Designed miniproteins, single chains, continued (3). Designs and how they scored, part 62

Each design is a single chain, and the fold is of that chain. pLDDT is the mean over its residues in the fold that is shown.

## One batch from the design tools (miniprotein)

Design m10282
Fold by ESMFold2-Fast:
Structure m10282 (fold): chain A 55 residues (1-55)
Amino acid sequence: SMEERIERFLEAVKSAVESGIYTKEELKELVDFAAKEYNIPDEVREEALKIIDDY
């Protein structure tokens, strides 16, 4: 479902941030790519970008 897709997307973003492997720029590029690939709503994409910026 879309709800499960959104939950997995946001969990993946949080996990990637916590990993410390990626720069903020790399994380934003990955978020934009994944949001387009999985048809994530723009408001959810903006939430993910805020998570990255607030880290």
Scores: mean pLDDT 83

Design m10283
Fold by ESMFold2-Fast:
Structure m10283 (fold): chain A 77 residues (1-77)
Amino acid sequence: SLAADLSATELRLLGILDGRGPMTVSELAQAAGISQATASRHLRRLEARGLVERLPGRRPLYRVTEAGRAALEAHQA
């Protein structure tokens, strides 16, 4: 399962996005209590796995995908 490969930080990021809706890297980093560099690194890994997606725009927003919600739910079970 993809959930088994997720770090505690990645699960926290997925949970924040699922609960609060689309967010910028800066907003997500602040909400998670981590640096923007750390948040960006984890978001790239989550995007590569199809668990989050980047919306187009001047300040790109990240949102959780259906697969990301499924992975979060599997870990919370």
Scores: mean pLDDT 81

Design m10284
Fold by ESMFold2-Fast:
Structure m10284 (fold): chain A 101 residues (1-101)
Amino acid sequence: SRAEELELLMKLLEETMKKVKEAIENNASLEEIRKIFEETLKKLEEQLSPEMVGMARNILDNLYSIIEDGIKAGKSNEEILEEVQFFVDGVLAALRRRIAA
């Protein structure tokens, strides 16, 4: 169902965020961070409809862009994590609202 797909997307996004936070805190390369997102997208592609995969890809692409832009701009790990957390909190709130509808 759509609600089950949205719940799975939220769960995988939260799990991905834990890995991304650990990677940033350990000064992982952009290539290592990209691999985290690629693995998440593969898991989503196996379990979600094409429409939901499109939405997930857009979310993950925006999240990666925030991290890439922050690193390239020389932002601190703390600044990058704050921007990432703000974006993810907004996404999760929007997804929860869609489940409640």
Scores: mean pLDDT 86

Design m10285
Fold by ESMFold2-Fast:
Structure m10285 (fold): chain A 64 residues (1-64)
Amino acid sequence: DLFKKFDKDGDGVITAAELKDYLKSQGFDPSDDFVNSLIGRMDKDGDGVIDEAEFKEMLSGTVA
């Protein structure tokens, strides 16, 4: 469910643009540097996008 909210194009990855659009829809105004930094924290493959597996790994590390 959460991955689908970020993956607006349904291509199976989350890009910096999609993440920025999502954050704007939540009332934030993120800088490109902030979005790229956030992608860099989650992007374990270094491809500049977050796939579903990387997204799930980040969620499984979240404390309730």
Scores: mean pLDDT 69

Design m10286
Fold by ESMFold2-Fast:
Structure m10286 (fold): chain A 71 residues (1-71)
Amino acid sequence: HMPLSPELRRRILQKMLEAVEEAQKKAKEILDKYNNTPEGKEAARKVKFDTLSNASLELQKEIKEEIEKRK
């Protein structure tokens, strides 16, 4: 297994923190709009998942690029 660069590791941690914060903010906005509906809860869950999933895909791309540079 190839080690991650300190720069990439720092960016991963920062993006994870930002993604969690953004996901929580978006979920709260949806819940506030749709407080009393099961649809609102599901929409909030979906937005949280999508936000975190997109962040994971971006991080995976950066990790792959770093690995390719080391080949």
Scores: mean pLDDT 74

Design m10287
Fold by ESMFold2-Fast:
Structure m10287 (fold): chain A 65 residues (1-65)
Amino acid sequence: SLKEKAEEIRKLLLEQGASEKEAEGAYEAVASGNITQIRAAYRELLEAGYEEAAELLKEVLEELE
């Protein structure tokens, strides 16, 4: 489910040293199922260097598209 994937991404971000606010933002984007919000979060995570979390968002996008 999207909620399970969102939680996995949140946990990974926290493990990589992201702030609680950054991790929560990614969680909300993925849990929303909104492709535009997920793409925005994906770009932000790539720019910040959270490659593993970004890869999980890419997987979600492929499932929704």
Scores: mean pLDDT 83

Design m10288
Fold by ESMFold2-Fast:
Structure m10288 (fold): chain A 66 residues (1-66)
Amino acid sequence: SAEAHYNLGNALAAQGKHAEAAEEYRRAIELKPDFAEAHHNLAAALAAQGKLKEAGEEAQEAARLR
């Protein structure tokens, strides 16, 4: 489920595994494109990797969905 991928992403992010966390958040978004929390946390994981442009795009999408 989308929530299972989101929860796995959160666990990976807590371990500092930002690239793996981003992958799981993307899977959550593929299953539920309007999942604002997954877009928000994907933005944080991308920013932690230095992917600032992609992080900004995901943060904007998270804000749009609220």
Scores: mean pLDDT 89

Design m10289
Fold by ESMFold2-Fast:
Structure m10289 (fold): chain A 56 residues (1-56)
Amino acid sequence: SETVKRVAMHDTGLSEAELDRLENEELSEEELREIGKKHGVSVEALRSLSAALRKN
């Protein structure tokens, strides 16, 4: 998943720590909305990214 993390950091502006949270934690919709608001990313995109990080 390191390659997915590097691409995500470049495309979304999320920090490595925020990507580690998406990979390792079951974030609530509220938590996803707060991350999304900070970086201009939708909750749906963050859920897709979380799935990609966990499987790759």
Scores: mean pLDDT 80

Design m10290
Fold by ESMFold2-Fast:
Structure m10290 (fold): chain A 105 residues (1-105)
Amino acid sequence: NWEEYYRKGQEYEKRGELEKAIEYYRKAILQLAEKLGLSEEFIEAIRNGDFLTALKLLAEEIAKKNQLTPEQKEILLKALTSVKSDVEAAHLLFNLLVIELARKS
């Protein structure tokens, strides 16, 4: 259950156990990615802990689905890649994937 993995990640993060938090956030993101049918390239980036590459790939998908202009796409990419830590990147990835899952419902 991706929701339970995310809650466990938050619990470890509150305790300052960031490596454990990232492990559970990665599990939650992978389950969401599977449900959404995201690319093998995206799944591999998450497995490798390369959240920045995963955010870039997600930005490309969002831009394509919403037919964004080149200028809008650049703004989106800059916003998503301005994260300062793996934990921040994991939170952003999780939230964006939850929004995408809700849109499919």
Scores: mean pLDDT 84

Design m10291
Fold by ESMFold2-Fast:
Structure m10291 (fold): chain A 84 residues (1-84)
Amino acid sequence: SLEEARKAIDERAKTSGLTEEQRKLIDAFADEVRKAAEEAGITPEQAERLALNVRAAFINKDDLAVEAYRRFVEGLKKLKELEK
């Protein structure tokens, strides 16, 4: 289930050597990606799955995936600025 996947990723983060501050920053960024995805019309369930994948990318040190998620959020912020 989605809840079980979230708990599994949270446990992996605790054993990954990441500090509490680093985990909070990763969680904040994952939530930002989730909100951006929901605003783009992605369903809440799919947006939550995307947020879990963001957290997994940081835990696995997948720099290419992390960069792709950062560009996604930055691109949506720029599009919002063009609408105002």
Scores: mean pLDDT 79

Design m10292
Fold by ESMFold2-Fast:
Structure m10292 (fold): chain A 86 residues (1-86)
Amino acid sequence: MSREELDLEVDIALVEMQVALLKRMAGKITDPEKRAEVEKLIEQASKLVDEARQALKAGDYETARKLIEQAKELVDKASKLLDEAL
């Protein structure tokens, strides 16, 4: 395994863990509108993570990196909204 492949695999795994934790925490939001917005961002991030993993398996490291960076941005937005909602 190349270092780039290993670094991407680690980044994808870390974002997958963050998505799982955010999904659990979103269930604690009492405001249904705020919960829906956070859940929407989590769902979008989860889809990008799945697409990044497929790109990595195909050997498209550039696409995998771009997708995981986009997923990280959505995770950051969801985390910020979660902090504002709790």
Scores: mean pLDDT 86

Design m10293
Fold by ESMFold2-Fast:
Structure m10293 (fold): chain A 60 residues (1-60)
Amino acid sequence: SKEEKIEEAARLLEQEGGSSGVAETLRKDPEKGAKQALELAKDSPNAERIIKLLEEVLKS
């Protein structure tokens, strides 16, 4: 579901430490948080997975 994709992306962002505020925004306002998280995901070791999840959230 969309909610499961949001939570998976948020957890991956939180594992990186510096993205906790973006993870909170993603849970609270998925469209705003997803756009913000896409900018940060480029530098993530989990970039491919996070970007795919965020694109699916924005598509729905």
Scores: mean pLDDT 75

Design m10294
Fold by ESMFold2-Fast:
Structure m10294 (fold): chain A 75 residues (1-75)
Amino acid sequence: TEEIEELEKELKELEERVKELEEELKKLKEELAKIKNPTEEQKKELLEKEEELGVALLELAVVKVILKKLKETHT
């Protein structure tokens, strides 16, 4: 089923994006932890990355639900 293959490809791309964002966010948190008083700009960078991760996680959850339902109808 081509639809399942396309969604599995999209799922893989979203999983990689989430992984990259989690790694970037971890690095930002580690860098900020070394600073006694983070700047407004540094706090904004962290918030923006957290928002990007949040959106990517929602997209991933939606694709997973669609894939699960499609696979259930093919069983």
Scores: mean pLDDT 82

Design m10295
Fold by ESMFold2-Fast:
Structure m10295 (fold): chain A 86 residues (1-86)
Amino acid sequence: SALVKELKELAKEVLKVMEEYNIPMSLKMTLRLGFLAAIKLVEAGDLESALAAVRAARENAETLISNEEAKKKITELLEKAEKLIA
């Protein structure tokens, strides 16, 4: 699926930003699990739950990332994931 491939690429970009800005491991795990859940739900054909999973990850990024540049980059990548699923 092209959608799954694009979501996996966005997940890799989010990980790179998290590593670049030394985001805490607990938050990296939370965001990674959100992306993995979204991908699994897309593969199952449950786009509504997949979208909810990405939105939850974006809310966590907005709330828990203290670095403003990292927050902006990560939320923009998560918004791209939302648009791909919607």
Scores: mean pLDDT 86

Design m10296
Fold by ESMFold2-Fast:
Structure m10296 (fold): chain A 73 residues (1-73)
Amino acid sequence: AMARAEELLAEAKRKLDEAERALKAGDYETAQKLVDEALRLLDEAYRIAGEFSDEMVELRGRIAELYKKIQEA
């Protein structure tokens, strides 16, 4: 159901917001865990929806940028 996919995307977005705060605080381990959780939620949302939404594309971009920042830290 699309409503379930939307709920998963909302949760992924919240976890990415938390990951950004953890990264700024220097907590790279927590940031990595939150980004991994957001990726799992995004993958589940895509599995349910069967296609990428604009929000999914945006969240994939945020995940990639956060992984890059954590790797460069």
Scores: mean pLDDT 83

Design m10297
Fold by ESMFold2-Fast:
Structure m10297 (fold): chain A 59 residues (1-59)
Amino acid sequence: GAADEQRALELLKKYGITPEQLRELLESFSEEQVIALLQREGGLSEEEARLLIRLAKST
């Protein structure tokens, strides 16, 4: 929904990640590896990381 999209955009902006970069990570790594990376480098929760992945896959 719109609230999820806004939250995802805020997270992307905060951590300097573009939706395109996130899609490229998903092409190179598993979803679980991308979740772990976002948590380790960005301090994102698992829920936030999964939200970003879902948004990137939806295009």
Scores: mean pLDDT 75

Design m10299
Fold by ESMFold2-Fast:
Parts: sequence; C-alpha cells; structure tokens
Structure m10299 (fold): chain A 88 residues (1-88)
Amino acid sequence: KEEEIKRLKERVKKFAEDLLAQYEAEGRTDLINRIKERAKKEGVSFEKALLEEALRQAAKNGDIATALHYAGLLFELDLIEKYEKEKE
C-alpha cells in the first residue's frame, strides 16, 4: 500500500501548492508569513499549516463545502503521518 500513500502525499502537496499560489496571486504575503511562523512554532509541516488556515478561513466565511474539502485533506495528511509512524 506504499503506492496509495505516495498518491495521497502527491495529492495533498499539490493542493497545498495550489493554495499557496492562490494566496500569492491575491497578494496575501502577510498571511503566508503567519502560516510559516505558525508551522515552525507548532512543529507541523507548512502544508498542514496552509490547509488548517484554509479550513479556518472557509469556516469563518460560512463556506461549508470548502471547509469540508480542506478538512478531508487534513484527514488524509493525518492518515499519512500515522502510517509513516507505524512503519518505524
């Protein structure tokens, strides 16, 4: 099942990269910097911090569909992390 984990990792990374590109296009450099600082402070990946912030923003805006989408990506990332920990 390593191929499934690779697929999920690529998928999550691509969505995080697309989200970062969107924030950059919107001129949200302050938000990007805050996300980077939060990732370092909490010891989480930048991808996880990006998806968590996107979930929080969608929830604040009442965009339930988008919030559920990012919650799903975060769940996939959590499963990847658990799988890699168990493999140790």
Scores: mean pLDDT 79

Design m10300
Fold by ESMFold2-Fast:
Structure m10300 (fold): chain A 60 residues (1-60)
Amino acid sequence: MEEAFKRARELIEQGRYEEAAELLDELARELEARNDPRAIEAGSEEGLTRMRLWVEKLEE
């Protein structure tokens, strides 16, 4: 699970927000199925990533 968070953050640093959001969405669903409290963290990071993607699309 830590590896998935690290990959998502690397994608964000590369500006690949769509791929990062998809990865975080999958991670959030998996963690929620396990009743893992990290599901909140994954969901929050996905939300912020999608908001960033939305802003990028508005700019250019």
Scores: mean pLDDT 76

Design m10301
Fold by ESMFold2-Fast:
Structure m10301 (fold): chain A 86 residues (1-86)
Amino acid sequence: SEEEGLAYLRKEAQKIEEEYPNVTIPDEILELIYKGTIGSRGYSVDILRESARIAQEEGKNRVEKRHIQEAGRRLGLSAAIINRIV
């Protein structure tokens, strides 16, 4: 279910925030990734982690939509998947 998928991503996001403590992942970002990947646990977690890493590299304290787009490109995701997320 959507509720279960979002709960899973929230737990993974918390672990990623511990790995990148200067970066926060807003709930809106979890919702975008969940809708774009439609139940792909692997893609969702990989996009979240790469987005947080990019945000930290840029000195940002929050993950933004543009970080998701860049993460998708770095991970070799198709334009169709990236466009669905954002």
Scores: mean pLDDT 80

Design m10302
Fold by ESMFold2-Fast:
Structure m10302 (fold): chain A 76 residues (1-76)
Amino acid sequence: ELKELKEKAKELAKKLVEAIKKGDKEAAEKENEKLLEVLKKLLSLPGGREAVAEVYEYLKKLVEENKEAAEKYAAE
């Protein structure tokens, strides 16, 4: 389950960044809600903290690749 949730969180992070890149605020909000739910589940599991850190680093790299869109999203 931990591995499956981690993979799901990475996929949701990818979808979130794609929505941000498109300027689709509604889609970004939906993907962010789903991502947070999966991250909360991960944190409740043994080893979940390390899995969340890995997902965060993945998201951080995706955001760096889409810097302008991410900055606009954060400002709102």
Scores: mean pLDDT 76

Design m10303
Fold by ESMFold2-Fast:
Structure m10303 (fold): chain A 117 residues (1-117)
Amino acid sequence: SAAVRALEAMAEEARRRGDERSAEAARAVAEGAREGRVDEGVERALEIAAGEPHAEGVVRAARAIVEGRPHEALGLAGDGALAAIEAHPDDEAVKARANAAVEAVGRGVAVLEAAEA
């Protein structure tokens, strides 16, 4: 499905940017969607993302894509990224991971749009 391909692209981009947690979380949602078990995939992804607001934002974005609300995905990723930065405002590594998470979601949305065109 286009949604599964978008989530796989999102996971691959997160991994390329050094965000293994967001990559694993996005893969969990993709596996759930592929198997017709979206809620189980999202629950698994939230366990992986727990305590990392940027990764939790990726899970919310991935869920929005699977539920047919891809226009919300970047906003949800942005909210998670902002929450991560606000929790650790002087941590440049947190800012880098937060930005990487938003870019990964952007890649997933781009792949979805290309697949639906």
Scores: mean pLDDT 88

Design m10304
Fold by ESMFold2-Fast:
Structure m10304 (fold): chain A 62 residues (1-62)
Amino acid sequence: MEETEKRVARLREEREKLLSEAQKAIDNNDIEKYKQIVEELKRINRELRALDPERYAAAVAA
């Protein structure tokens, strides 16, 4: 339980950081970085959904 909570917390922090970096990449017209961030966001959303599907299932709507 504690290990799962720590993993979810880390993934949440990484997701928020990547969302911020994605916005910066768009603002700076850095297409390569934006593509990298999108792939990482997909991976993180998949992991979060696997660990806590009820809380993160709404991400499918985005």
Scores: mean pLDDT 74

Design m10305
Fold by ESMFold2-Fast:
Structure m10305 (fold): chain A 87 residues (1-87)
Amino acid sequence: SLEKKQEEMRQLFIETLAEHFERLLGTTELDPERAAEVFLLMLELSILLAFKADPAEIEAVRAEIAALTDPELAERVLEVAEELAKR
């Protein structure tokens, strides 16, 4: 069914994104779905920083990352996002 194929694709994307997150940030206490979500927010933040987007948009993404992570992990995510923005 379409729903089953969508779920299988979603699970594959979650696993792939979570693996990339762990390679960049190291092992964390986040479950794979949350790790994938934070990874996507980190990439979004990198794009916003690279394009010198509106400060309000940048702050909104930073707030979302902070809501999903502990302060130490949030700091590392922000550092990686800033480093990726320079590439």
Scores: mean pLDDT 82

Design m10306
Fold by ESMFold2-Fast:
Parts: C-alpha cells; structure tokens; sequence
Structure m10306 (fold): chain A 70 residues (1-70)
C-alpha cells in the first residue's frame, strides 16, 4: 500500500513536470502572439496555443484521477 502510494506520487510528479513544460511553451507562444502581425502566422500560433491548452487540461484531469487513488 505505501509502495503503491509512492508509485502514484512519482507518476503525479512526472505529469506535473510535463505540465510545467507545456505551460512554458504556452507562455512563449503567448509572447510570440503579442508581437506577430501576419494574419496567417497569428492563426497558426492560436492553433498551437489551443492544442497546448488541450494537452494541459488532459494532464490536469489525469493528475486529479491519480490523486483520488491516494
């Protein structure tokens, strides 16, 4: 039971690490979006932002599911 808890905590840490990586990329894209004036590039950046937000939300849901098992 205690070892299973440690494995869940380790998995949560890996997911939180992945989330931090995605949040960093999101911040970089938001800064790029503020400076971009080309309509096509703006739409491409928005598309990437939405994709990353979706990935962050999926990770958050997975973390919550794992926390409920603790």
Amino acid sequence: DEEEKKKLEEKIKELEKKKEELEKKLKELLEELKKEKDKKKILEIIGEILRIIGEILDIELEIEKLKKKL
Scores: mean pLDDT 86

Design m10307
Fold by ESMFold2-Fast:
Structure m10307 (fold): chain A 86 residues (1-86)
Amino acid sequence: GDVEKALEYAEKAIEAAEKGDLEKAYEYIVKGAMALFHALAEQGRVAEGIGLLLRAIGDVLDGVRNKDAEKLRETAEWLREEAESL
């Protein structure tokens, strides 16, 4: 389901960030965050889902603007942890 998709995207984002592929890392973080938002919204946890999306977008924007692959890796690891908790 959406949780499994979020885990898959988070893992792909970590791999992309470790390779220094910021564009792929960013794409996978956004896809993972969207999947997690959908999962949380289906549970009635819409406010938590919005908060998660805003954090992910902020971290992605910071990482891309600063060319900071480590920041994107940390964000992707956080998304994986969030998905694992659902």
Scores: mean pLDDT 88

Design m10308
Fold by ESMFold2-Fast:
Structure m10308 (fold): chain A 61 residues (1-61)
Amino acid sequence: MEASEAQREGLRYVSEAVEAVEKGDLEKAEEIIREGEERFKDDPGSQAAMAEARRILEKAK
C-alpha cells in the first residue's frame, strides 16, 4: 500500500509529538501538532492523524 508524501510527513509529526508527550514536553508536543494541522489542513488522512495526536496530548495534560 502506497502512502502519499503528505500522509508520511503527517505520521512523522504524530511520532514526534507523541515522543515529546512521553518526555513531558507538552509545550513542544502542542507546537508540533499545531504545525502539522496547519501544514496538512487539506489532507484528510493527515488531519485524522493530527486529531489522534491531539487526543493523546490532551489526555496527558
Scores: mean pLDDT 75

Design m10309
Fold by ESMFold2-Fast:
Parts: C-alpha cells; sequence; structure tokens
Structure m10309 (fold): chain A 77 residues (1-77)
C-alpha cells in the first residue's frame, strides 16, 4: 500500500464517520449541525476519490454522491 492509498483510506473512513453522525443529527431534527457534518464528509470523500485508485476510488465516489444527496435533502428542510 502506498502512502497515497493509505491517505485515501483514512479520508474515506473519516468521511464515513462524519456522514453517519450527520445522518443521526438529521434524524433528530438537528439540520444545521447535520449540514456541517455532511459538508465535511463531502470534502473528505472528494479528496479520497482524487487520491484513491480502482475500488477505493469507486467507493469514495459512491460515498460522495450519497453524502451530496443527503445534504440536498437536509437543506430542503
Amino acid sequence: MSEKELEAEILLSLGRMYSEIGKKLAEQGDYEEAIELYEKAIELFREAAKLGEGELKKEAEKALKEAEENLKKVREK
């Protein structure tokens, strides 16, 4: 594993954590806090997709799209 691949894995994992917390906050009606966490997750997933290759890149791009969709839904509330 290269340093670049390791960095991508760390960013993807961190992004997933922020996205999960954001989802819980949105479910509780804490939309403003959920928006902040989804925005952080999107930034992390975007960087992971740039650094990652193959399946890791695909997972990061999928997570990015999901986080963007969740952010859009919360912003409509």
Scores: mean pLDDT 86

Design m10310
Fold by ESMFold2-Fast:
Structure m10310 (fold): chain A 60 residues (1-60)
Amino acid sequence: SSSELVAQFLEAIKAKDYATAREIYAQLPAEDRPLALGLARREAEENNDQEALAFLDSLD
């Protein structure tokens, strides 16, 4: 629901703080999760960040 939570999710992934990213993802409303995942995947693909892509796939 909050764009701030989505921004925090993206920043945690950039910092490679996957524990914090997973915690933030769990706090996101279900309706906001597809957007958060889509934005994170796009950025990871642009940066060729295979570790981030593997993490995102683990979230289901």
Scores: mean pLDDT 84

Design m10311
Fold by ESMFold2-Fast:
Structure m10311 (fold): chain A 82 residues (1-82)
Amino acid sequence: LTEEQKKEAEMALLFIKGAIADKYNDYETAAKWYEKLVELLSKYPEFKEDLAIAYRNLADAYEKLGQTEKAEEWRKKAEEVE
């Protein structure tokens, strides 16, 4: 795998891990994986659309954890990139 392919594979794996945790209502684990995904995606402007999706998923996870203020912060970040 090239460096670029490894980066894209890592992004895909983090998204899948977050989505699986969210599907099983493990919102704490989902937030953890989506936060790592957001950190990685935020370094690469070409993934702006994926970053917005990751921000929205992270916000949803925090909302389900009862962390409403943190959820609002991530939703605002999603709006700012799209």
Scores: mean pLDDT 84

Design m10312
Fold by ESMFold2-Fast:
Structure m10312 (fold): chain A 70 residues (1-70)
Amino acid sequence: AKVMSAEEALELARENAEKAAASTDKSLAASYLAAAGIYIAVAEESGASEEEVEEARKKLEEAWAINEAK
């Protein structure tokens, strides 16, 4: 059995990317970005569609850009 469902992993990736964007601490935000990236990889391995993975990666890139601007 896989560690979690693709849907759960995508939701956790989104939550971590949102926390990264909202965080005022750049180092803490970097930890959330790393977690989001891991959950995107888990979602892909768990059968998430190419479109779902692409959307999650796009949100991660947006959150990363927000963090770099801090």
Scores: mean pLDDT 81

Design m10313
Fold by ESMFold2-Fast:
Structure m10313 (fold): chain A 88 residues (1-88)
Amino acid sequence: SSMDRQQRNYDQASDYVNQILDPTNTRDQVQDIIQQMIPIIRQLGRGTPQDRERARNYAMWARSVARRRGLSDSQSQLDRIIDDIDAR
């Protein structure tokens, strides 16, 4: 069902947030994980108000990590995604 797909997206996104917050992961690993998060965040950002709020929170965490790790391109991409969510 669509609800089961949403729950899987939430679970996957939450797992990715935990992974990017893990200080043992390399800069390159964090970049790859953020790139995997982006399609999920974009999908949730087009959903219900609850989905959009969660998407925004995931994007905010990913942006913070990207900034701390010096991932300028990923940070810029996430800034645009947050702006897109906020425009809805």
Scores: mean pLDDT 86

Design m10314
Fold by ESMFold2-Fast:
Structure m10314 (fold): chain A 81 residues (1-81)
Amino acid sequence: VSKEELEREVNNGLALMLIWLGERYAELGDLETARELYEKAAELGEGEVKALALEGLGRVYAALGDDELAAEAYRKAEELR
């Protein structure tokens, strides 16, 4: 495994944990913390993991009433699939 492959695997693993935490905070109604967690997950993750984080962001933006930001997040997620 190269250093680049290891860093990608670690970052995707961290992103998945952040997505899981974001879902938990969103369920508790803490949409601000959920948004921050999904944003960090999208920064760290690649491919499908990044798409999952962006879908989480879309759901949070929709819940906050930011329909335009929600649509943009969902669009970016689909571009990665």
Scores: mean pLDDT 85

Design m10315
Fold by ESMFold2-Fast:
Structure m10315 (fold): chain A 97 residues (1-97)
Amino acid sequence: SRLRLETLLAIGEIAAATFLATSKDPVVRKAAERILDGLSRLAAEEVTPDKLRAVRDEINRLLDEAAKQNPGSKAEVDELRAILEKVLDIALEELER
């Protein structure tokens, strides 16, 4: 369902926006902003499984870079990653129906 896909991407955007708004760590905020931008671009396009996988790979790379720049951010990075991985896994399953 297109509506389910749109809802899942919106949940991902809300998760990224929440970390952008509430994190005290500037490294986490920067990663969250870039993730939000990536998800918003994806939602504005025709979403394919390959595009969704590419965005997922970019999200993981951005979060890995954030944890590398500030090891103290690891707990917040891991929390945001867990939320986004779950949302994107469900979105990928919805696209492959």
Scores: mean pLDDT 87

Design m10316
Fold by ESMFold2-Fast:
Structure m10316 (fold): chain A 98 residues (1-98)
Amino acid sequence: MKPDFKEIEAILYLMNGILALKYGDYETAIEYFKKAIELSPDSRIGAYAYLLLAKAYLQMGKKDEAIKWANTALEIARRMGDDELVAEAEKILEEAKK
């Protein structure tokens, strides 16, 4: 497939968001994940960005937001047939509802 410069940029935002999430900077992580979603919403990268956005909200105790974004990640992952992302999204939904 041809290189997609938006997907490359989305991956860079995703990586910076993961780093921010690892160091407990949840607000910065959320902004990076939102940028990744903006660039590549209906893709595997977008699904993973929604998943990580849900994880960030869950770590902040914002369960309703975590459920919302995990459901979005699940929908995209199912459409793409990505069983690993489906399982990860379902795990976040289980953790957020309990």
Scores: mean pLDDT 85

Design m10317
Fold by ESMFold2-Fast:
Structure m10317 (fold): chain A 78 residues (1-78)
Amino acid sequence: LVEEAMKLEKEGIKLYLQGKYEEAGRLFEKAGRLYEKAGDYDMAAYSYQNAASSYEKAGDLEKAKRLRERAEKLEKKA
């Protein structure tokens, strides 16, 4: 779980730097889910924040808001 999530985070960063924000957001969101399943709530929150920023740049403000809210809730568990 954590190893796969780390690979998705790295690929997401690469896509973000290329301006592929929607694709980056999807990878960061998947990484967040894997970290959450592993009980790594700090890394899950971090990944969801990166997904939210990516979706915001892609113009998906509603999805960005929901992912930020999820990240905030997970930070309280960490």
Scores: mean pLDDT 84

